Designed miniproteins, single chains, continued (3). Designs and how they scored, part 68

Each design is a single chain, and the fold is of that chain. pLDDT is the mean over its residues in the fold that is shown.

## One batch from the design tools (miniprotein)

Design m10505
Fold by ESMFold2-Fast:
Structure m10505 (fold): chain A 80 residues (1-80)
Amino acid sequence: MAALRAAGDEVVAAVSDPEYAAEIRKQVDEMLAALEAGDIPAATQATLRAVSTALKAGVPDELVERFQRAAADAIAAVQA
C-alpha cells in the first residue's frame, strides 16, 4: 500500500485548488479503507472518482496513470 499512498500524494500535490485537493484526498482515503476491508467494488469506485477529480483539476496524465497503476496493483494484491 505504500506505493498507492505515494502515488495518491503525488496527485494531491499537483492540485492547485484546495477544494479539489481535499476531495481527491478523501477519495484516496475511501479507496484505502475499502481495500483494507476487502471491498473491491468500493475501492474501484473510489479509484474512478479520484481519477475523474484529478483529471478535472488538471493533474498531468503521467501522474494519473501512475496512480491508476498503483491502484490496480493494490486491488490485484487484495484479490490474490
Scores: mean pLDDT 83

Design m10506
Fold by ESMFold2-Fast:
Structure m10506 (fold): chain A 64 residues (1-64)
Amino acid sequence: AKKEVEELYKKAKEAIDAGDYEKAREYVDKMEEIKKKNPELGKLVDEKLKELTEHTREVESRRS
């Protein structure tokens, strides 16, 4: 489960870099599903979601 969260995070980040926000959202939804099934991973998922939000903002800032 923890490795799956990290893998989804990397894929979501790649999708954001490619401008594919639809795929990025799919990966985010999968991460939230893991959080619901594994509450112990909630903090890890929340941290990764925060990093993705920050990364999206940085990418958007570079594109104007």
Scores: mean pLDDT 78

Design m10507
Fold by ESMFold2-Fast:
Structure m10507 (fold): chain A 62 residues (1-62)
Amino acid sequence: SHILSAEEARGAAEAARALGLLSEEQARKAGVDMAGKTLEEAAEILARYGASPAQARGIVEA
C-alpha cells in the first residue's frame, strides 16, 4: 500500500484543518504522526483527532 511522505502527511493534515475537522495544533500533531504510515493508518490517525472514518479516508485518498 502507499506510504505517506512527510509532505503528503502534512498536506492531509492541512486539508483536515481547512475543512474544520482539526484545529491547527491537532493538524500539526497529526501531520507528524501520519508520516511514514499507510493510507489506512493515516485515516485512523485523523479519526482519532476528530474526523469521521469516512472523512478521514476521503482526505488521505485524495
Scores: mean pLDDT 82

Design m10508
Fold by ESMFold2-Fast:
Structure m10508 (fold): chain A 86 residues (1-86)
Amino acid sequence: MKYEELSEEQKEKLREAAKELAPEYAEAAETDEALKKVYELYLELLERKEEIAALSEEERKKLEEEIRKKAEEIAREAKEKAEKAK
């Protein structure tokens, strides 16, 4: 899915995740341009999954786990924020 197709809620959660992972990106993550770059990097890594699979078992597992953690963190923050907003 293209960045432009993301809902405002998905963009907000991606922004929050970026701020937590790298506080130095806090200011940049507040702009759509910076957030789009983070999302594009994520998609690029997914498209390169076959290339990544050629890496050592440890390297592949570590990268896949990192990507998975990013997705889980975004989903978890989204859920927690929704729960608190009730």
Scores: mean pLDDT 60

Design m10509
Fold by ESMFold2-Fast:
Structure m10509 (fold): chain A 88 residues (1-88)
Amino acid sequence: LEEEIKKLEEELKKKPSAEIYNKLGQAYFKAGKFEEAIRYYEKALELDPKYAEAWINLGLAYLKMGKVKEAYEYFIKAADIELEKLKE
């Protein structure tokens, strides 16, 4: 877990990206560090607000913290993004 986080932090220094921030969030989520995971998912969404996977992961982290209402709002946001892509 610590090794994976360090590797992702090194990749982030080389090229910051929404995908790397999302992967950092996932690593913290797996470690049970839900508040840290949320911060990284938020960073991913700052770079790419249409990154549906990051919205889903944010919802899952909020759900683990017992914030069910916020979790569902984020899941709806992810669904809206994916549905909007289908309307094209």
Scores: mean pLDDT 83

Design m10510
Fold by ESMFold2-Fast:
Structure m10510 (fold): chain A 61 residues (1-61)
Amino acid sequence: MSEEEILRRTAELLGMSVAEVRERLRSSPVAPVGLAMALLGIGEDTGEDLSELALAVARGL
């Protein structure tokens, strides 16, 4: 999955824009982990395997 695709999919799942996701990831060293945990929660609720996407976000891309 490309960096652009990861950002777009994360934005769609969290109800944010791609620009907002980029800004959030740069705002704080802990923001990537927070977004990754939110994605894992969505995956748990929907039954979708979002672990790979969450790991990519947690690494800060």
Scores: mean pLDDT 78

Design m10511
Fold by ESMFold2-Fast:
Structure m10511 (fold): chain A 60 residues (1-60)
Amino acid sequence: MDEFLAWVEERFGEEAAERLREIYERNKDDPVLAAIKVTGEVMRELAKRVEEYLKDRVKF
C-alpha cells in the first residue's frame, strides 16, 4: 500500500494520496474491500484529470 500511495502522491498530489489513505484506513478490516474502494477512488481522480485536460484543450 505505501508504494501505491507514494505513486499516487507523485502523480495526483499529496491531497489525493491523503484521501486514498483515509479510504484505506476506514476499510482496513477487509483488505480486499479496501483495495477495491481505493481503486475506485483512483479511477475517479483519473477521470477528473482527463476532464480538466479536455477543458483546457477545448478552450484553446
Scores: mean pLDDT 71

Design m10513
Fold by ESMFold2-Fast:
Parts: sequence; structure tokens; C-alpha cells
Structure m10513 (fold): chain A 70 residues (1-70)
Amino acid sequence: VQELIERAKETLEKLEEAVKNGASKEEIAKLVQEVNELIAELDKLGATEAADELLKRLNEIVKEQAELEK
């Protein structure tokens, strides 16, 4: 569980950097998919609070990306 949380946090940081740096739509989509998969695994394992916090962070980054129209 802790490994999945750490991996999700690292992937979220990479996603935030990718959005800020104007990375390709494909690269951003890949990172979003990886975070979603980790959140789903955490929820499946009953780590609902951790999954909720990670989902909230993901949604904030995705909202920022949408504002950039990419």
C-alpha cells in the first residue's frame, strides 16, 4: 500500500511538471492513466482515504491542463 502511495505521488509530480512544461498530449495522457491505475489499486485494497487525496490532486492538475486547452 505505502509503495503504491509513493509511486502515485511521484507520478503526480511528473504529471504536474509535464503540464507546466507543455509536454505532448500523449505523455500527459500516459501519466494521467498511470495515476488513475494506482488510485484504483489503492481503492481496491481499502485505502480509500489515500485514494481520495490522490484523486483530488489529480483533478486539480487535470483542471489546470484544461485551462491550457491541451
Scores: mean pLDDT 76

Design m10514
Fold by ESMFold2-Fast:
Structure m10514 (fold): chain A 107 residues (1-107)
Amino acid sequence: MLAELLRRLAEHVTTDEEEARRAIEELARAIADEYAAANPDLTPEQVAAMEESLAGVLLALRDALGGEAFSEVFRRAAEAVEREGLSAGETLDLLFALAQAALEAAR
């Protein structure tokens, strides 16, 4: 599921803005749900705030990178998830690392 979601983002970020946005929202929800499962003291309001914040950060990252670089970041993340069985949280860490590298390469 997670790898499929990342591949959908990689495929649609340059061709379908609404599908890319929905896939970002689904990814943010998957990450928030994983953190909620690991930390039962989190309130539903805190989980919802985390989901909204993560979605906003991912959308801002798409805008900062541009469609092609963003697509490449998500393609690489999907390959790593499929190969290594990364959790949603580990996937988020990888996405930020790949995005930082892409931004630095553009200088």
Scores: mean pLDDT 77

Design m10515
Fold by ESMFold2-Fast:
Structure m10515 (fold): chain A 86 residues (1-86)
Amino acid sequence: MTFSGEGEVAVGGSMTLTAKYTGDNIVSFFKKAPGEEEKKVASIGPGGIKSYDESVKGRWTISLDKAKKTATLKMEDLQEEDKAEY
C-alpha cells in the first residue's frame, strides 16, 4: 500500500492494513519511503506481544484475529512523514 497523490495524502486521517498469516509466526509491517530502505514499523507475535517503531508508537495499533488468522495495523493520526509504501 502507498500513500500517494501529487501532494495530497491522508494527513490527519486513518487507514487500516490487513495481512493474513499462517501458523504461530510473528507478523510484521514494513515502511518503504522513497530513497530509504524498508523499516519495520510494527510487529505482533502469536502470544499478542507487540512491538512498535518510535515514529508510530502511541498512534498506531497492531492486533491479531486468531480465528481469521489475520493481523491488522490501524494507522491513526497520519502525518506527512508517514507517506510511504507499506
Scores: mean pLDDT 69

Design m10516
Fold by ESMFold2-Fast:
Structure m10516 (fold): chain A 68 residues (1-68)
Amino acid sequence: HMTDTERLSRAGLLAYQTVKEALAEGKSLDEALEIARKKVREEFPDMPDEDIDRILTIVRRHVEEQAA
């Protein structure tokens, strides 16, 4: 049984890795985040949109902070 915290952590790691890979391939941050959203929805179909949006917001901030 996967806890809510474990589920969110795994989804966050998937989103972050997906964004990093897409950026390394030359995609824009917005394109990378849309690819990550699709991947998270495919792997965690029962996850609420609010949780997915929260994860992607955190990933965006981390990537933007590293670029600054």
Scores: mean pLDDT 80

Design m10517
Fold by ESMFold2-Fast:
Structure m10517 (fold): chain A 60 residues (1-60)
Amino acid sequence: KDADIGVAEIVRGLGLLLERKGDYDGAIEALRRAAEYAAEIDEELAEEMRRLAEEVERRK
């Protein structure tokens, strides 16, 4: 699989981990950066990452 997609998935995982630790700002930032990486390859994946960031923001 493409390395860029792998980076986006890793950053998403980091964002979710930060949310679980209560670092909502860090989680949101990481998920938004993951969406930026994904947008260059797969816009649907990027939208999913943005939606996850929105869900974290809502739970904050």
Scores: mean pLDDT 71

Design m10518
Fold by ESMFold2-Fast:
Parts: C-alpha cells; structure tokens; sequence
Structure m10518 (fold): chain A 76 residues (1-76)
C-alpha cells in the first residue's frame, strides 16, 4: 500500500492529467469538424495515461498486483 505522502503525490498527478483531459475535450468540442471518434480518442488517451501513472507508482513503490489493480480502478 502507498504511504500518505506517496498517495498525495499520486493524487496530484491524477488531478493534473484530468485537468489536461478536460482542456483537450473542450478543444475537441469547439471544433465543428470533431466526430464522436475524436471524443473517444481523448477518453482512451486519458485512461492510458492514468494506467501509465499507476504502473510507474506500482513499480517504484513495489505494489502487489492486487494493490495495482485497486489503484487503477480508483484512478478511473
């Protein structure tokens, strides 16, 4: 399990990634040529980036596969 300080660092990174995803969704929504596929692409990119952050933290702090899976579910 992550320490309180490590969890805080993770939460800050997740928050930053969510803010970037929101900004990107706003850009896509403002584009009159944007398709539903473009919106789906932003969502997939956001989830992939969250998975990368979780995997980096899991490897860095020696999380078990179960803890890693719980962290992924929480980040989504």
Amino acid sequence: MLTEEQRKELDEKIFSVRREAVARLQEVAADPNATPEDIDAVSREHLARLDEIVDEFAEKYGLTPEERERLRALAR
Scores: mean pLDDT 79

Design m10519
Fold by ESMFold2-Fast:
Structure m10519 (fold): chain A 86 residues (1-86)
Amino acid sequence: MEKLRRETAIAITAAAIALIAAKIEPTADPELVARAEELLRRARELFDEGERALKEGDEEKAKELYEEATRLAREALDLAQAAIAA
């Protein structure tokens, strides 16, 4: 569990850094930036839900929430990077 939780936190942090970089670039695609921002917001919400599930002892639910948060965070990272490349 701790490894997955840490992996999710790292993925969210990486996406956040990439999004900050994209938002300060005047040539970044604003549609891709907006989509990345929405996915990162959802990833953070799922991570918080996972933290709550873990505190309640629901490790299975926490695992599913962390895995989904990681997926969304990685998609947000890809979109933020694509926004700069466009």
Scores: mean pLDDT 88

Design m10520
Fold by ESMFold2-Fast:
Structure m10520 (fold): chain A 79 residues (1-79)
Amino acid sequence: AEEAAAQVERDAAETIALARRLLDDPAQVAAVEEAAKKAVEAAKAYAAGDYEKAKELMAKAVALLEPLREALEAALAAA
């Protein structure tokens, strides 16, 4: 459980780094950072046994990333 949370923290850090390199819009970078933060909080809540909180935080993280999918795909194609 703690090991899984640590992996999510690593994946979040890599995602933030990629967003900062591919996205020129600070608002889009901030949205990726907020989504990554909520995913880490969800993983930590799950590790602590708070499954309801983990589910809510993960749903919020996904909702923040969904509007960025097209922007991220366009940025990746341009890079």
Scores: mean pLDDT 74

Design m10521
Fold by ESMFold2-Fast:
Structure m10521 (fold): chain A 82 residues (1-82)
Amino acid sequence: MEMSEKTKEVMKLVNEAIEAARKGDKEGALELLEKTRELVKDNPEAYKLVDEAIEALKKGDVELARSQLGVGLAEAILAERK
């Protein structure tokens, strides 16, 4: 089956947050991550990864935040489809 609209929006926000973090825009990345966290409230694994990425960005660990938002979050969201 095709990806849900919610999953598409989450993946879009995650990509925007990763790009913002990559460019050093911590404030923009945090805003996008907080919106993403709200959308994944029903997925505890995804929520945890987004929350950890927010904390990493607050501490200035942009690399850790990008890692959490990349492979781990994508896997958690895709697992929700099965």
Scores: mean pLDDT 73

Design m10522
Fold by ESMFold2-Fast:
Structure m10522 (fold): chain A 77 residues (1-77)
Amino acid sequence: MAEEYLQKGRDAFGAGNFEEAVKYYEKALEIDPENAEAWDILAGAYMRLGDREKAREYLEKSLALDPSNTVAAALLA
């Protein structure tokens, strides 16, 4: 279930295991691609890994699903 992968991703992100967090959030998004929170956190993980291009792409996806996400909007500016 997507929520199980989201939880594992949050645990990995909190532990500083950003590569593992990316894997779990990508799995969650394969199941539920309309989860704006998962796109936002995945973008955050890529920023921590230094992949600004992927981070920007995923923030754009998050904003397309939730335009009220001011954090994602600020990061794209």
Scores: mean pLDDT 76

Design m10523
Fold by ESMFold2-Fast:
Structure m10523 (fold): chain A 71 residues (1-71)
Amino acid sequence: SNEEALELLKEARRAIEAGDLERAIELLKQAQSLGLDEKAVNATIEAIRQGNLVAALAGIEELIEEVEKKL
């Protein structure tokens, strides 16, 4: 559901802020399985893998805003 995807995205944001990048990637993959934009999620995961946490957090914020529009 969109509510479940939103929870996963907020948890992923917290994981990045805590430095738990592996958990953030797992949470983003779970959110993607709920029907989020695959390209946007994959771009955010790639930013995490490259250590670009500013881009990763911006990507999560954009995904949160898009999901909130559907609630």
Scores: mean pLDDT 87

Design m10524
Fold by ESMFold2-Fast:
Structure m10524 (fold): chain A 73 residues (1-73)
Amino acid sequence: EELKKEILKLIGEILSLIGDIIELEKEKEKAKKEGDEEKVKEIEEEIEKLEKKIKELKKKLKELEEKLNEFIT
């Protein structure tokens, strides 16, 4: 039960970060249209940080899924 809660929590965190990236991509497109090169660069750097966090969370999720399968199988 606790392991399932941890998995759901990580999935929620990953989905939240994906949502943040989608919003940042929209802000980046607006900044490009406005010709604000500095803002585009700052948004790209934030997107890269969020993508890195998602990658680490996905690794942790895989480890927890493997543990769950070991206990259920």
Scores: mean pLDDT 82

Design m10525
Fold by ESMFold2-Fast:
Structure m10525 (fold): chain A 61 residues (1-61)
Amino acid sequence: SREELIEELRRLAEEARALGDSGTAALLEHAVRQLEAGKLSEEGARNLIATARARIAEARA
C-alpha cells in the first residue's frame, strides 16, 4: 500500500543518513513527497526501495 511504501522510504532515508549517505537520504525523502503528491507510482517507489536497500547493504559491508 501507499502508506507502507511511505513508511519504508522514510525508514531507509533515516538509515542512509545514519551511514553518511546524504544523497540517498535526500532522494528517498523526495520520493516520499512525490508519493504523497500522487506523482510517483507504487512500482516506482518499490524500485527506489530496492535500489536503496542494495546501496545501504553495500555501505554496511
Scores: mean pLDDT 84

Design m10526
Fold by ESMFold2-Fast:
Structure m10526 (fold): chain A 84 residues (1-84)
Amino acid sequence: KKEELKKEAEEYREKAIKLLEEFAKKTGSEEALKAAKALKEGDWESAEKYMAKTGEIAAENPEAAPLVLEAGEYFVQAKNLEAL
């Protein structure tokens, strides 16, 4: 059961990573790339810090803001499943 939950968390994490990389491509945000890298490495604390900073940048980029909002939802799902 934990192995299945770990796999599902991995899938949500990959979805968040892709959205963060797309946001970085559109906006040039290094913080979004750092958040994606932290998620790839399983560094939840660094990912949370860089996600927060990416959210600040998203507020100034309304065209790309939905990517960060969706990435944040997948991040929360992945983190919650990882905690089970």
Scores: mean pLDDT 82

Design m10527
Fold by ESMFold2-Fast:
Structure m10527 (fold): chain A 83 residues (1-83)
Amino acid sequence: MAEIVAKLVDQFDARVFLGVLAQSTDPEVWRLLLPKIVQTEDWRELLNELLKMTTDPRLREIVEKVLAQKSVEEALAAVKELL
């Protein structure tokens, strides 16, 4: 219980970025914020949550391609290439 609460507090900024990304239709916002999400240690979980929150098919396709990558470095490269 206490470990879950501590982990949630540490991820507060990442959750704020998820809300902004899910509500944005601007690819420039995605380009700025997706790298910040990918640099978190639980980025795969955060991107899966983003897929549940967003209805934009362009953002969904980008997130799915990023999730297919094997490493943080490859995921960051995919964001840069797709945006």
Scores: mean pLDDT 73

Design m10528
Fold by ESMFold2-Fast:
Structure m10528 (fold): chain A 66 residues (1-66)
Amino acid sequence: SSEEIKELRELAEEYERKSEEFFEEARRLEEEGGSRREVIMLEASGGVYLIGAASSRVSAERLEKR
């Protein structure tokens, strides 16, 4: 349904926003000369949310084409 497609796109946007927050924090910490381990952990978290966003968008596209 159109509502389900909308919900999946909204979820993808939320995940993309969370991903951007993690990448921004990682970049800030790196620029401050902080922990390399913590930078890597933040980037990994950002990556997980980015994958989640992509999956949600693919699901929405599949529903749109049916």
Scores: mean pLDDT 87

Design m10529
Fold by ESMFold2-Fast:
Structure m10529 (fold): chain A 92 residues (1-92)
Amino acid sequence: SSALEEAIRRLEKIAKEKGIEAEIKVSGDTLEIVLGGLSPIQITSLALILIGLELDGYKVEIKIKGDRLEAVISGLTDEQKIELLEAIIGLL
């Protein structure tokens, strides 16, 4: 999806402007997110969003180490991936 590619580029741009490392990968219904250089409050807020997705029935894998958060989310439509990326941007 062109809109999904634009959302990914926008997240990467905003992250870079804030000194945050961002790597986003899409494979089918799976979204992989790696963010580094996060504050403790950013990690907590992001983890809460991802836990909410797991509670809603999505398959979510979360790994937090220091200022780095890695997540793999499966079962998302392109529209849901865009909504998640925009929510993440709002927390950066």
Scores: mean pLDDT 89

Design m10530
Fold by ESMFold2-Fast:
Structure m10530 (fold): chain A 65 residues (1-65)
Amino acid sequence: VKETAAKLAVVAYAIEEGLSVKKIEVKGDTIYVWLEHKDERAKRMAERMKEHAEQLGMKLEVFFE
């Protein structure tokens, strides 16, 4: 399991999409991400992150605030 790689991937996607990540937490096999209110880009990023989290054998939960 590459929890560090998952966190770095989340940050990289946020930077590429011009989004700010408010918070990232990893608990067990699940990654929790809090993103700013940027609905279209935030949803697109969430879909991409879920795809890559699955490849890492992890679950992803995204919150929009």
Scores: mean pLDDT 72

Design m10531
Fold by ESMFold2-Fast:
Structure m10531 (fold): chain A 83 residues (1-83)
Amino acid sequence: MSLEEIEEEVEKRAKELAEELKEAYAAGDLEKVAELLREMAELTVEIAEKYYKLGLISEEELEKAREYAERLREKAEELKAKA
């Protein structure tokens, strides 16, 4: 894919996840919030790996993205446990 195609796909998915997350949180659906946070973690890693393959980010930036994704997964697990 071109960089523009990757950016458009990521922006669309990020907006969809943000909207769903807002609705789930407003509804008190902690299980759904946990699922959406896991999807955000997956998207974070996927886009970081794509950017890394294109030479747009460093290995350190890729590692930070993976660490951020892990924190999102941990938060998702905590919310799921409370649901």
Scores: mean pLDDT 78

Design m10532
Fold by ESMFold2-Fast:
Structure m10532 (fold): chain A 62 residues (1-62)
Amino acid sequence: SYAEKAEELLKQGKYEEAVEYARKALEKDPTNKRALLTLIQSLQELGKLDEAQEVASKLVVK
């Protein structure tokens, strides 16, 4: 799945690619917690803290 691919890319340090695949997973299921967590971590590693906080707000509200 896209979420699994995003997690693999994050573990490999391919943060921009991890963001891409995590977003693809969320296009199919916006509530996919695995994809949301992977996206948050990848954005944090890229220093995109504001974007990471926006994504985290979706996780906390639900």
Scores: mean pLDDT 80

Design m10533
Fold by ESMFold2-Fast:
Structure m10533 (fold): chain A 60 residues (1-60)
Amino acid sequence: MEKEALRRKLEEEVARAEAEGQRDVDTVLRHSSQESADAMQAIQRERVEKLRREAEEKVA
């Protein structure tokens, strides 16, 4: 079913988003304050949650 292929693609996208988000947090920590890094980590967490919700909405 097309939903199965879509789930696999979205799982890969989420994994890549997590890796990219961690790199962004590390960069902010190196060049900015702890507060900025915490904000970036919160945004990254929301981004991953949004991708998961979109996946559920697409296959629901």
Scores: mean pLDDT 75

Design m10534
Fold by ESMFold2-Fast:
Structure m10534 (fold): chain A 77 residues (1-77)
Amino acid sequence: MLEGEIWLALGEMAYAVGDYETAVKMFEKALELLKDDPELVARALDLIAKAYEALGKYEEAEKYRAEAERLYKALGL
């Protein structure tokens, strides 16, 4: 768990400095490590969607956002 959370934090830092491609890669690594925690999986998917939107990749952004929303709904969040 801790390792995946570190990758989420690193991705957020990359996003904050405008390195959206690196942010996506870091969030994807977090997603792989956090797969057993549905709330953190949903957060990682939402963050990947935001990074793809910032890159102008709207189809990818919509795919990840829809999956994040599905998980948040299932979790009652």
Scores: mean pLDDT 83

Design m10535
Fold by ESMFold2-Fast:
Structure m10535 (fold): chain A 68 residues (1-68)
Amino acid sequence: MAEKIRRFVEAMREAGVPVSDAAIKELEATEDEDVRRALVLIIYGSALPTLTPEQRERLRAALDELFF
């Protein structure tokens, strides 16, 4: 799971939207997969207004690969 979180954080950073240290720690501390998926979607959703359509598509594909 740590590798999936790292890859998600890297994908967000490449899209120009860094994930906060607090959010990363919350993802790492979360043992429930459904809660982790919800947190990932919340973080992704908060970034949507700042992303291009191409970035949204690539980031969503990465989320689906890593967590869904």
Scores: mean pLDDT 78

Design m10536
Fold by ESMFold2-Fast:
Structure m10536 (fold): chain A 87 residues (1-87)
Amino acid sequence: KSEYKDLSAQQALDRINQISGTNFQSFDQFVDGVRNGLVPGGGSMNAAIQAYRNVYNRGITIDEFMNIMGIDSLNPAMRAAIEHVIR
């Protein structure tokens, strides 16, 4: 697909959970998972990020990702990790 989906932050999280087999309850848990490798309900952070990329297609920017996820700031390490997967 060549177009982004205009999903709310919660809808985007629900899609990530559905596709990756994870059970993130909030974006704070997703962000913590990126930092610490914690994945509620099983699966992996790499699978969750790839599932998000598949929902929105390749080319989404980190700023678009943050906006959709309702993340107002990321530390440089988390930003770099997410950018590496979604670029």
Scores: mean pLDDT 59

Design m10537
Fold by ESMFold2-Fast:
Structure m10537 (fold): chain A 78 residues (1-78)
Amino acid sequence: SEDLRRGALESLRSALDQLDQGDTYGALVHAQQAARLAEQAGLTEAAKYAQKAVDYLKQGDTEQARKYLEEAIKAVEE
């Protein structure tokens, strides 16, 4: 679904924006939403990267979380 794809992309971008603002909790919420929407859209690679970002955010590793959010965005856009 295009709506699910758009929702996943929007949530991934929101997660990155929240990390840029230092809001790790906001980033986690948006990354979790992105992983769910990407999975529902059948975007397997994007969903895996978004889930890795969630896992790193839960560990407090914001550098790795950012990397995987960026990879998830690329996977949605390709």
Scores: mean pLDDT 89

Design m10538
Fold by ESMFold2-Fast:
Structure m10538 (fold): chain A 81 residues (1-81)
Amino acid sequence: SLEEVEERYEKLREAAKKAGKTISDAQLAMLLVENGADYDALKEFAKKRGNEKAIEAIDAVRNGDGERVTKLILEEIEKSK
């Protein structure tokens, strides 16, 4: 559900912050998908946040498009430095 996605996202972001790590929204979306989160609920959450890059990452993971996933992750990492 959307509520479960929001709860998992906040827990992951807080855990990353406590560990002194920065995780991009695209990386968080991928991590949630890898841990069995619902794709439709993730896209709803990303849309609610206005995060177009997270939506692109979710679709790329769902379609097995490793090249697009890699490009999105690298772009976000560069912006986080």
Scores: mean pLDDT 71

Design m10539
Fold by ESMFold2-Fast:
Order: sequence, then C-alpha cells, then structure tokens
Structure m10539 (fold): chain A 57 residues (1-57)
Amino acid sequence: EEDPIVKRAFEILARNPDRDWSLRELAEELGVSVGTLRRALARAGVTLQQMKDAVRP
C-alpha cells in the first residue's frame, strides 16, 4: 500500500541515498512534522532505517 507521505519519503531518499537522513531532516523536506512522519511510517509498518537500506545502492 502507498501512503502518500511514505511514497514521497522514498522519492526523497532515492534522490540522495548516501545522505545520513534523520527523521527531522526527512520531515523538513516533506513539509510535515516529525510526529506526522513517525505516524505515517508506523501505519506502513516500516522504519526510517529500513527505507534507507532499501534505497542504498
């Protein structure tokens, strides 16, 4: 399933996969609060680390 926040987060991470992304930095790029991003990840059943691992070469 594609949560719009999670989808956009993957796009941002894929554009800069070597950057050491924090939840705060990713939330800032998405234009949402850290709490909003955290809830979206929880609903999707993924962690930021899993997303970062998925986009790394």
Scores: mean pLDDT 79

Design m10540
Fold by ESMFold2-Fast:
Structure m10540 (fold): chain A 64 residues (1-64)
Amino acid sequence: AAAYLNLGNAYLALGDHDKAIAYLNKAVALKADATLYNNLGSAYQALGDAAKAAAYYAKAAALA
């Protein structure tokens, strides 16, 4: 999980939101946690997908 999370965060920092989402989804498949869902929410918000961003932030809040 940590390796995919780190790759997802690196791609978020680079502005490559498609790769960030792909790696964060791989991390969630291994272990779902609040940090991963918050990062997915941030990625979708950056892409302008407010509905998916809100859904992932809600998942993060439920796990916190």
Scores: mean pLDDT 79

Design m10541
Fold by ESMFold2-Fast:
Structure m10541 (fold): chain A 70 residues (1-70)
Amino acid sequence: SEAEALLRELLAMVEEELDPERAQRLLTKVAILVDLTPELLALFRELGRAIREGRTEEARRLLQEMLGLL
């Protein structure tokens, strides 16, 4: 799916060189494409915080969990 492709692009960015502005744009696109269940919404909030705080390892784990839900 397009959402899965965007999340994988974000995962690659987090692993190599985090761009917070681009990361937020990718997250916004994913949020429009998916049904934001309470579980997904919670993961999106946690991922957004991890990205803002530069916690790349945490962001990586959260992205893998989100991909498992799609």
Scores: mean pLDDT 81

